# Designs tried in a protein design run: designed miniproteins, single chains, continued (5). Part 81

Each design is a single chain, and the fold is of that chain. pLDDT is the mean over its residues in the fold that is shown.

## One batch from the design tools (miniprotein)

Design m18985
Fold by ESMFold2-Fast:
Structure m18985 (fold): chain A 97 residues (1-97)
Amino acid sequence: MQEELDAEVKRGIADIYVAIGNLLMEKGDYEGAVEAYKKAIEVDPDNAEAWTNLGKAYYKLGKYEEAISYFEKALQVDPNNTEAKKLLEEARKKLSS
């Protein structure tokens, strides 16, 4: 019960960092977005959205190999993440072109 409450608080804090990262992505501050998403992952490493969005930020920076590794991590956390699967394919196509 206390463990679940602590986990809920961690999820909430991670969601705040994801929201900060998303705002930075909209502003084109991809390096700032990377820092925010990494903080989300430090708080809650099971946050598949944070892993997916970290990959998106690296993709925007042209760092496709790093983007692939983070999308693969998102799929380890949530194997049914359709967005991460699509983005992984798109990043792989960049390296094969």
Scores: mean pLDDT 86

Design m18986
Fold by ESMFold2-Fast:
Structure m18986 (fold): chain A 57 residues (1-57)
Amino acid sequence: AAPLSEERARRVAESVKLEGGGFRIPVPDEESARRLREALEELGVDAEVVVNPALAG
């Protein structure tokens, strides 16, 4: 599967913000993790992003 796009990472970060933050979010690869962390930082949302290779398709 393709890594998480910047646009999708931003949408995930916005959803996490609406849910109140504080989540641990597993992603399939390091590129997805980097993009999601950037989006979370831009939105000021506190959440942990972890790479879980088991999610890689």
Scores: mean pLDDT 76

Design m18987
Fold by ESMFold2-Fast:
Structure m18987 (fold): chain A 65 residues (1-65)
Amino acid sequence: SALVEEAERLFEEALELARQGKLEEAQRKGVMAYILLEEAGRDEEARRMAEELREAFKEVEEKQK
């Protein structure tokens, strides 16, 4: 599905932005990926991606202290 492929790309971009400390941009990309996965009916995958981003944010925030 084109929606799933787009969501995967946005999610990968969000993780990369998080690694760079660009948490606001990462959050925006992550939300877009989540919405696209929900539109595609991939709710379980959307929730897993959201949790993975949350973990990445915690790690980055601890590392930048």
Scores: mean pLDDT 81

Design m18988
Fold by ESMFold2-Fast:
Structure m18988 (fold): chain A 80 residues (1-80)
Amino acid sequence: SALLAEARRLAAEAARLAAEAEATADPAERARLLREAARLSAEAHRLFLEAHLEEVPDPEAARAQLEEELAAALAAIDAA
C-alpha cells in the first residue's frame, strides 16, 4: 500500500529528528526538531489510520483524537 509505505517513511523521519533533538544541547534547536518530529509522527499516524479505516470503529473520532494529540504535543514542547 502506498499509504503504508509513506506512513513508514514519515515515522522513520520523525524518529530520526527526535533522536537529533535528544542529542542537541541547544534548547531552541531541540524544540524546533521536536515540533517537526511531532508533525511528521502525526501525519504518519493519519496515513496509517487512512490505510486501516475498515478496522477503525469510529474514523471521525480517531482523526479528531490524532489532531488533539498533535496540539497537546506542540503545546508541551512550547511550554518546556
Scores: mean pLDDT 85

Design m18989
Fold by ESMFold2-Fast:
Structure m18989 (fold): chain A 96 residues (1-96)
Amino acid sequence: MSKEAEEYEKKGEELFKEGKYVEAIKYYNKALKLDPKNVRAHVNLLLSQIYIGSENDPEKLDKVYEELFPVALAALSLKHPEIVEEFKKLFEEKYK
């Protein structure tokens, strides 16, 4: 990964930790433009989208996950099939 992609990913993670998911997505998308196979950025992008969709309601979290995960996985399988297994493992680790 380039230093610039690493910096964008780090800024995204800082915003994610602050609950600023919309802003975090912006930086994860910038990281992915520079490094399209960054598994961590793909996982954190999906997690940010799930948390936005759940409206910070833990009872909605699983429902939004069930709606968004298959769509994200299908898109990733089409564009970058080589990282799908790593994406699944890291997502499971972070979503727990």
Scores: mean pLDDT 82

Design m18990
Fold by ESMFold2-Fast:
Structure m18990 (fold): chain A 83 residues (1-83)
Amino acid sequence: MKAEEEKRKEEIKERVIEELVKEGVPRRVARAAALLVLEQGEDADASTFARLTGISEETARRLLKRALKIKKEAEERARKEAA
């Protein structure tokens, strides 16, 4: 991965965290979801997320799907500006 992409990933990560927090998700849980979705995208493992945060796998799966949607929307917006 390129060094300048790291800052972009951090910006997208913070966007996902803030959107999840607005929906009532605790910040620590939102941060874990954002990290997994940024690293794995659609392949983000709900069991890994559940173990990291102590939530149920059903809740983990729901939050990962939400985080993935927010990530995709943020990436589309960024690509539209960058070309």
Scores: mean pLDDT 77

Design m18991
Fold by ESMFold2-Fast:
Structure m18991 (fold): chain A 86 residues (1-86)
Amino acid sequence: MKLTLTFTGLSPEQQIAYSLSAIGLELEGAEVSITIDGDTLTITVKGLSDAQLNAYIQLAEDLKNQGAKVSITKDGSTVTITIDLS
């Protein structure tokens, strides 16, 4: 399964924290790509387990409950999560 996770409006400290979490997935054998462009962080993960995917969906729901604008879409084996904290 492939996940594309996009954050907008993250602080530099939050960008570092989420980037380190994604590197953890790479150490577990996933294919990870991280791109930072201004206040936008994009993480693409291939080889994610169902448990890891559900953890990211839960993270998105938790951030939505804190006032973030969240969109989750599924297209076949690809899940896209967009989180706007602006």
Scores: mean pLDDT 81

Design m18992
Fold by ESMFold2-Fast:
Structure m18992 (fold): chain A 115 residues (1-115)
Amino acid sequence: SEKKKEIIEEAKELFERGAGLAAVLDYIEEKAKEEGLSEEELKEVKEEVVEFHAEYLAELFREGLLEAGVPEEEARRLAERLKEELLRLWREGAPGAREAELYARFEAEALALLA
């Protein structure tokens, strides 16, 4: 629906402005209630927004690795793995500390490629 697309676009803009996943999901739930979205439509919006956020963060990570001198193929592989592990953590409802640990682990793995 038009309302579903509008909420997804607003969520993407919030991520680009530095908003975290939890805050954006809370915003989506509030907007879905205001706009009269069904539970099924809300679930679809959340799944699309979570997928977008994971891809966005993985792409930023990939670009950072390329700037650090990591070869394109290794940077791409690490970014793909990061996306998969972020999605897993968020689906499990893991605390933000585990996300920070995940980034630290991937950064250490990337730095080892430069040694």
Scores: mean pLDDT 83

Design m18993
Fold by ESMFold2-Fast:
Structure m18993 (fold): chain A 80 residues (1-80)
Amino acid sequence: FLEEIKALLQRALAATPEEHRAEVQGKLMRILKAVLEGKYDEAIKLVKELREMPWVQANPELRAIVDEILELLEKKKKEA
């Protein structure tokens, strides 16, 4: 799970437009920290906030990666 989520977060950063990369990196670090602390509700909230960004919604590749992160976190929350 952790290696899978880390890989998805790295893919999301790589797919992010250059002008938004620094702020997205900060948000992805917060998501990873929440996951490491077992705070899946907080991690899900942060991912949903990222998904609602207009430039994420306009980027099909980034949106797909963010949706995969959200599904993985929702599944993990149900298992916990």
Scores: mean pLDDT 76

Design m18994
Fold by ESMFold2-Fast:
Structure m18994 (fold): chain A 113 residues (1-113)
Amino acid sequence: AEAARMAALVARIAERASEILASYTSHRYDSAEALKELMDVVYEVLSEELKRRGDEEAIEKMERARERFHELIDAGDAAGVARLLGTLQEALLAGLSPAEIAERLAEVAEAEL
């Protein structure tokens, strides 16, 4: 049950991330609304699971990553946006836990500051 639930959450996020990354890469332009939607979906799905597990540190990391991603989009930093999306896609495809995904995203977000 637990393994199946985690696989479903990861698959849902990975599908959305891959779709948006493919669109961004193939069209060579930003869709600000779609990119913000991706991060909001990631935040909602992972933060719900992290709250269920009581992992407050990982929730804070996820919140920082979400805020930074929105800032990069609003600033028109295409390279920063692509780096953060690439990190998300790689983490999801590697089957990392919600806490590990939050950590990877926060590390990239901090490096872009």
Scores: mean pLDDT 73

Design m18995
Fold by ESMFold2-Fast:
Structure m18995 (fold): chain A 101 residues (1-101)
Amino acid sequence: KEKKKKEAEELTKKAKELFEEGKYEEAAELAKKAIELDPENAEAWTVLGLAYLALGKYEEAIEYFKKALELDPENLEARIGLAKAYELLGKEEEAEEAMEK
């Protein structure tokens, strides 16, 4: 378990770097690999959501941000991402709810 968790953490960091470089599809693929190794890695779910959001896949991004928040309710990046995805779908009420504590 520990070896897989460390590998997932490393893949998640690389996925974040790819996302920051605008390589959204590559970021999503590494985030998916991280989730295969450790499905409880909230950061990996968040990066996957952010990558899908950037690719215009808003409904899928919402699923992934919700997964991240189930694992880590205090994850601000996932909460902000969820709100943005709802806004882009025209769901302003859900977007406001996503940002409320």
Scores: mean pLDDT 85

Design m18996
Fold by ESMFold2-Fast:
Structure m18996 (fold): chain A 58 residues (1-58)
Amino acid sequence: GPVAEEAARRAEEAARAGGGGPATVRSSKFQALQAEGEDAERAAERVERAARDGKFGP
């Protein structure tokens, strides 16, 4: 649904910005798309936080 699509877009953007590779970007997007409502938003937030913490690599 719209929330999952928006969350997937945010997760993809965050993973790319954080230096994640194609596999990380794809996994983050897929995870968000499988979630619904608040779970999709939480999935996107986890990716954004991981990117800010540098967990996708230096």
Scores: mean pLDDT 66

Design m18997
Fold by ESMFold2-Fast:
Structure m18997 (fold): chain A 63 residues (1-63)
Amino acid sequence: SERAERVERALTRLVIEGHEISSEVGRALTKLAEEGASPEEVREAALRLGLSEEDAEFIARSL
């Protein structure tokens, strides 16, 4: 899905920039986007999974 691709690209960018994001967290957020989760829902999930507020917002804005 295009939404899943956007989240995957955002996650890849953060990892390349030196942010520590596990593969499990990346897969969970990508799956939520694929299932049609809103930007707000993806942001909340990222925060619950231990991402910073900045990283969670960056991922949510990719949608």
Scores: mean pLDDT 86

Design m18998
Fold by ESMFold2-Fast:
Structure m18998 (fold): chain A 95 residues (1-95)
Amino acid sequence: MVDEKEVVDALALISLAILKIAERHGITDGVDEVIRVAEKLLEMYPDSAYAHTALGYAYYVKGEKEKAIEYFQKALEIDPDNELARKLLEEVLKE
């Protein structure tokens, strides 16, 4: 069923894709806005693993690795099968 949670998860995935592209090109403008939006989405849907994953990656792009790891771990606590959160956590820990 299409519901608000599915829309939140889709927006989080799009935000992650944009952040990965921006980071590869050294563009960090807008990261703070992504963080603000993801935090508001989590206030409405605190069980969104993808929203936690997006927020984690945004903190990673800002150089806040410890916060990034914390959010990826929270995403995996909510959804242990979240392949994206697992891969991003592995990427951050390898660097």
Scores: mean pLDDT 75

Design m18999
Fold by ESMFold2-Fast:
Structure m18999 (fold): chain A 82 residues (1-82)
Amino acid sequence: SLEELAEELLEIGEELEKQGKYRMAGAAYLAAGRLYAALGTPEGLARAAELFERAAELFEKAGDHASAALARARAAEARARL
């Protein structure tokens, strides 16, 4: 399911973050957020917004300002759909 795939991506992201691989961790959280947003439910959109914000923070730690901006825009879009 989308939820099972998202959970696997979150576990991968947490492991990468522990290793200091912030850009890869951010990408994993961004991907998980996209899967939650794809559910189209209020709960999925709220979870997606949280994950996109976390991805943005990780991209900033990696110095990837463009990916951080994209992730913040995705978070705002998910919140606007609530």
Scores: mean pLDDT 89

Design m19000
Fold by ESMFold2-Fast:
Structure m19000 (fold): chain A 66 residues (1-66)
Amino acid sequence: AEEYYNKGLELYKQGKYEEAKEYFLKAIELDPTYIEAYDNLGLLLVLMGEVEEAQKIGKKAKEIAP
């Protein structure tokens, strides 16, 4: 999970938002409790204008909170 998350961060820093989104989703698929991946995916989705998707991701993150 962390490997895909770190790759997503690298792509995000390069402005490759669609690729970064793909890697954050892979991190979540491998570890559905990876809070940091949800946080950064939500932020990325807002930047991409995918507000409804960002809200959905935020809700899922709250469901897996402590």
Scores: mean pLDDT 79

Design m19001
Fold by ESMFold2-Fast:
Structure m19001 (fold): chain A 78 residues (1-78)
Amino acid sequence: MEIDYDNEAALLEVALGRAFFKKGKYELAAETYRRAIERYPESRVTPEALENLAKAYEKLGKFEEAKKYLEKAEELRA
């Protein structure tokens, strides 16, 4: 059985995004989450990455983008 390196890599990128978010670097957090979602769209952490991306956009005042990504995260969790 092949090890799913994509899920491991996605987990690390989402963790990095969370670190930027906690430091108040919302632009870097958003870019990091976007990269994880784009590179690993079928990853187990993609719904969480979308939720965290939405929160980062809310902190940046981009409420329409935040709503879009939050709705996409809810769709994937349903």
Scores: mean pLDDT 79

Design m19002
Fold by ESMFold2-Fast:
Structure m19002 (fold): chain A 100 residues (1-100)
Amino acid sequence: NDQELIDLALSRLRGEGREEDVQYLENSPPNTQLALAYLLQAEGLLEVAKTSDPETQEKAVAGAREYLKKAREYAKSVPPEDQELIEKRIEELEKRLEEL
């Protein structure tokens, strides 16, 4: 459910005190909201991977890559001003996953 994914993302960002990200997500068009929500799920799996055993790390990295793929699909249909920000965040997370 797309709305449940967005609501979960907003709840997590608020819990982490990421107020600027909350405001950006809340004021974004639907495809931008979904791309950002999938990016947040990939970020969560990256944090799991950092503190996990090798088998769990491999699974978390694979899951994060699938979420980044979903974020990239939605990014194809976002406004140009959002596209650069989303593409940069995807690239930064892909780099962090490669460094594990």
Scores: mean pLDDT 85

Design m19004
Fold by ESMFold2-Fast:
Structure m19004 (fold): chain A 57 residues (1-57)
Amino acid sequence: TDEELERLVEQSLVDAGMPPEEARRTARRIVELVRAGKYDEAQALFTEAVERAKARK
């Protein structure tokens, strides 16, 4: 479900080092792209978000 996807994305971003509030907002945007059928854009946003979270170390 979209709710499960949002939670999984949020947790992945938090694990990568993103603050919980930012991870929640980013996960919501990714799920919106998935709902719109923009899978390539959703994947690109997720990859970029993980890279930026890791860079914040």
Scores: mean pLDDT 81

Design m19005
Fold by ESMFold2-Fast:
Structure m19005 (fold): chain A 59 residues (1-59)
Amino acid sequence: MDDIILADIRYYGNRDKRLKAIADVLKKLGLSDEEARELLRSLGYSDEEIDEVLKLLKE
């Protein structure tokens, strides 16, 4: 799994770039909204950041 890549992304200084990069990785993994939420939560993302990433996945 791309856990190391997702962990690295969270240290990007540009928040919008970081969230878009996360959404792109999750799309490639083919995760459901529920699976993506649990993965991001395990990596220490806030519920607010997770909701924003999930919105990007739907767009």
Scores: mean pLDDT 71

Design m19006
Fold by ESMFold2-Fast:
Structure m19006 (fold): chain A 113 residues (1-113)
Amino acid sequence: MKLKEEVEKAIKELEEAAARTVEEERRLGLAPEDGTRSVISVEVDGKKAVAEFEVKDGRWELVKLTFESEEAAKALLEALRLLTEIARRGGGLPAGEIEFTPESLEGLRLGIA
């Protein structure tokens, strides 16, 4: 698949996993309110890739996607896939800004494995 198509597919999988987590969070009284934002960014060699999400009608939806390089886009794809696995294991999509480096992505991978 083309890199853009892979990233778009990973985003859709993350949105689906996050929707299941929101249902769990609602049972705990911790569900995010509509308008809550989550910004996931990765920087590789001074170039950024950013995926920005917002809660709309109780669901996390992509509102902005930016790539400054192919390498940053590939790192963002890895971050999205790891976050999807965390969400499927009962972790939520965190609100606010999350910045990854290649080293922090490795740490996240080791925490899942």
Scores: mean pLDDT 75

Design m19007
Fold by ESMFold2-Fast:
Structure m19007 (fold): chain A 74 residues (1-74)
Amino acid sequence: SAALREELRRLIEELRELARRLEEKGDHQMAERLRQVVEAAERMLAEDAPDEVLASVRTLMRAMIAGARARLAR
């Protein structure tokens, strides 16, 4: 769906910003994990992956955003 794809694009932007902030903090390992998820999500959007696959990636991205925010709040 268009709404799902737009949400994924917003989550990709948020993950990119969080990866940059984690890198600045010296958390290179978590920053790299976030970049890998961004690359995978971008490929899935470019390849017009089915909504069920995109929904699974959305769930993973939301969990990673929560984890990254928790690490940055320390």
Scores: mean pLDDT 88

Design m19008
Fold by ESMFold2-Fast:
Structure m19008 (fold): chain A 91 residues (1-91)
Amino acid sequence: SPLEETILKFVILSELSTLDLVARRLEDEELKEKLLKLNEELREAIKNKDEEKFKEIVKEIKELSKELPEELKEEVLRALKTIEEAVKKLL
């Protein structure tokens, strides 16, 4: 339904904002820049409905998350899972 699509898009935008907030909390400038770049590429993949690129970027963020402090890692993985589930319902 149009309402469900609107809610899913809102959820995606909210969780993408969460990923940016997590990135800005990183003291490691290299990890911060890498995560911000991947977050932007994730936004573009969703905007362009590029399923293959979306899967690639999600995998890269999951790999990068292994280098994060545990609290931030858990938040990144939670946000990604929510984005993946919402995107799957829109495709």
Scores: mean pLDDT 88

Design m19009
Fold by ESMFold2-Fast:
Structure m19009 (fold): chain A 62 residues (1-62)
Amino acid sequence: MKVAATAKKDYTAKTKEELTIKKGDQLEVLEEVDENYVYAKNVTKKKEGLVPKDVIELGFEL
């Protein structure tokens, strides 16, 4: 399931598998990994990685 999302706050990647995001970045959620993380693409930066669910706001299904 592909879902549009927006970063609610800045988040800096803590591992190479995580995605650094800035508040207001546009994201596409590609997969829900577990209860705490999604796998997402940062549309502006063209990077993919794990993002904590608490730092994003889910929007519409794409």
Scores: mean pLDDT 79

Design m19010
Fold by ESMFold2-Fast:
Structure m19010 (fold): chain A 80 residues (1-80)
Amino acid sequence: MKQYVLRVEVSGDIPEELKKEYQAKVDEHIAEVREKLKAGELTPEQAVAEQARFIVEIGKELKEKYPNVTFTITAEEVEE
């Protein structure tokens, strides 16, 4: 089945420690969503939507404190 993997890159004027913390939180949530997808609790489309929503919500908090922060979200299609 075709699956979509979201990749997030954080750049801009932000403390490196906070940047790593943000990426770790995003990666953890993506892993949880993938486990739910494997368990049949989510469709692939619902999984992508939940990942995107979490990224947007946590990103808003960072952007309020660091207006120059940039988030690049890439959706990659994998055939497994």
Scores: mean pLDDT 72

Design m19011
Fold by ESMFold2-Fast:
Structure m19011 (fold): chain A 91 residues (1-91)
Amino acid sequence: HMPTEPPTEEERAAARRLLQKLKEDTGIDVPEEPDEGTLAQLAAAIREMAGGKVRTADGTTIDLPPAESPEEAADRFYELVKNALKAAREQ
């Protein structure tokens, strides 16, 4: 389950880093300073990855090994997003 508290500054920093890396690798137009809503959504996803719980599109909850840091969680999330974008571009 997700905490009700807003994401931490460390989680927000990881989200910004993830967006910049996506821009460099995929050419997606990402602003230098994303809006608070976008950062909060990505930080929440990073927090879920760090906590070891992910809900798939099919409604299935997957238990993942917990990440040691928000940076590790962001790296895992980035690989998932990168693979999803590749699949979408092939179709």
Scores: mean pLDDT 65

Design m19012
Fold by ESMFold2-Fast:
Structure m19012 (fold): chain A 71 residues (1-71)
Amino acid sequence: SLLEELRARAEAAGVPPAAIELALEAVRLAPTDPVRAASLATAAALLAAEEGSQEQALTLLRLVDEAIAAL
């Protein structure tokens, strides 16, 4: 599934687990609540940058964008 692919790729990139969970929720909500999905994706990226690195945050945002585009 798109969600499992996002999880696996984010984990491989070393993205913090809490940020991955927010990103997965953003993708799940995107079809029904795009505004809340965008807020969650932003929160996920900020958390990834704070607990990990800016590169991991940018990787997570790219993975979220790719998953939403594939919906």
Scores: mean pLDDT 88

Design m19013
Fold by ESMFold2-Fast:
Structure m19013 (fold): chain A 75 residues (1-75)
Amino acid sequence: MELSDIASEAATLIGQKVGEELGTDDTIKILEYLSDEKKLEELLKEARKEFPELTDEEIEALKKQIKGLAESTLS
């Protein structure tokens, strides 16, 4: 699924925030962190603060894409 430009920017922000929190640029570790739904929801709330134009549908699409990447990468 292709994300909107705003949702793609939000995904970048989420990745940067997790990388900073974990002190890593390892995509697998970042995706493992994001596989926790509570942590992902908190990061999506932060992204929405930076990008208030994000719709609920775009947030759901972003959530599904991150979960899909985590499932395909961590399995």
Scores: mean pLDDT 75

Design m19014
Fold by ESMFold2-Fast:
Structure m19014 (fold): chain A 74 residues (1-74)
Amino acid sequence: MLKEGGKAALLFKIGDRYLALLVEGKEIVGAISGSTEEQVEADARKLGYEVADRGEAKDPAEAIQKAKELLAKL
């Protein structure tokens, strides 16, 4: 569950790739990409970012836009 002011990851499937956007509060502070959902989630967790939400996007720009819209509503 995404908490305001907390550290979290938002995980997106983009075609055959996975992208985790790392968030702190209302800001995107980083990104991790990989070929499998499990690897990307594990890498995010090692950095202290728990996957709070999962979705799909057609490209990284759409993933960033969706994340910004979600964070703006918190």
Scores: mean pLDDT 80

Design m19015
Fold by ESMFold2-Fast:
Structure m19015 (fold): chain A 65 residues (1-65)
Amino acid sequence: SEEERAAALGLTPLELRVLRLLGQGMSYKEIAERLGISPETVRELVKRIQERLAGRDVPLELLAP
């Protein structure tokens, strides 16, 4: 599930969705529009993702669309 995939990375499901969209080359504005949140919220989520993934290997399978 989305929740289980996110937990494997130490992320929330929303943070995992943001990570996947970043991996697809989307801008913060495009991600915000797609998820129904502000670009400022996307920036905050990206910061949290960076902190949680610092020094960790990310399985490519978890970034698949």
Scores: mean pLDDT 75

Design m19016
Fold by ESMFold2-Fast:
Structure m19016 (fold): chain A 59 residues (1-59)
Amino acid sequence: MPSLEERYDALLARTTDPLLRAGLETLRAAYEAGEVSEEEAQAALDAIEAELDRRAAAA
């Protein structure tokens, strides 16, 4: 599986919505500060990825 950083970069590259971009940046900062676990960070990335996939399917 890709690393958490690789997943973050891939999602950031495909995210055009400013609120989702802000969410990704906040998640990255919280993870680097040790405020969230790797498991929590991956779950949040899974949720953002699912939302982007849902929006792409609905467009």
Scores: mean pLDDT 79

Design m19017
Fold by ESMFold2-Fast:
Structure m19017 (fold): chain A 86 residues (1-86)
Amino acid sequence: MKEVEEARKKLEEAIKRFRERAEHYASQNPGRAKYYQALIDEAEEALKDPEKVIEGAKRAVQTLNADDSAEKIREELRKKKEEELS
C-alpha cells in the first residue's frame, strides 16, 4: 500500500513535468512534444493499474532523470549564450 502510494506520487510528479516540457517544445520541436505526450499517456495508463504503478513510476523516474541530465547541459549552453549577449 505505502509503496503504491509513493509510486503514484512519483508518477503524478513525472506526468506534471512531462506536460510542462510538452508545452515548452510544442512550437520549437513538435516531435519532442509528441514524445513527452506519449510518456504522459503511458504514465497515466500505469497510474490506472495498481500492479503497473510501481513499474511505471520506476520507468518514468529513469526517463525524467535522463531528460534532466540533457536539460542541464542545454541550460549551461543557454547561460553561456546569455552571458555573451549581455
Scores: mean pLDDT 76

Design m19018
Fold by ESMFold2-Fast:
Structure m19018 (fold): chain A 73 residues (1-73)
Amino acid sequence: SSMEKEKEIKELKERIEELEKKIEELEKEIEELEKQDPSDPEVQKRILELEIELGVLEIELGVLKLILKKLES
């Protein structure tokens, strides 16, 4: 029913907003680490780990946005 579709859209939009906030937090952490000594291997490792996590969340966000687009069609 159209009513169930509207509920699914609302829940999906809330999940997208939560993921976008998480991505913003990770981007800020990466920016803060990049201001540190870039020759420090521990700093480089932490940046890489956060960039991998960011990449995974960006893929998830992309998938959810595609699902949302199909539901709103």
Scores: mean pLDDT 86

Design m19019
Fold by ESMFold2-Fast:
Structure m19019 (fold): chain A 59 residues (1-59)
Amino acid sequence: LLEEIKEAAERYLEAKEKGDKKAVSESTARLVGLTLRGLTDPSLAEEVKELLKEFREKE
């Protein structure tokens, strides 16, 4: 799950750099879905939050 979130975040950044609106929308939906799954698991919630924080800081 963490690897999937990381991969989805990388795809989102690539799509955003290329200005591909469809790819950005698709990557955002996937990233949100995976993030919600991670946050619903108490054992993964903190790692998911840190991963998202790191991703946003690198924007």
Scores: mean pLDDT 74

Design m19020
Fold by ESMFold2-Fast:
Structure m19020 (fold): chain A 70 residues (1-70)
Amino acid sequence: SLLEKLRELREKLKEAMEKEDYDGAIQVINELAKLLGRDFDFSTLSKEEQKDLAEGYLFALDRLIEELEK
């Protein structure tokens, strides 16, 4: 289901962030984008921009999952 896939992506994103693997974090965000019917190229982002983007997506993903679990 969509909800189970979102939970999987959230866990992968958390693990990448904990390991400071920002390239891995961006890969998870790209998987999320494809799941939502979009395709992005984030190859031009700095490590700081990748970290900020990953933190923002992790926060948004937590809120989305909580809403879908209702």
Scores: mean pLDDT 78

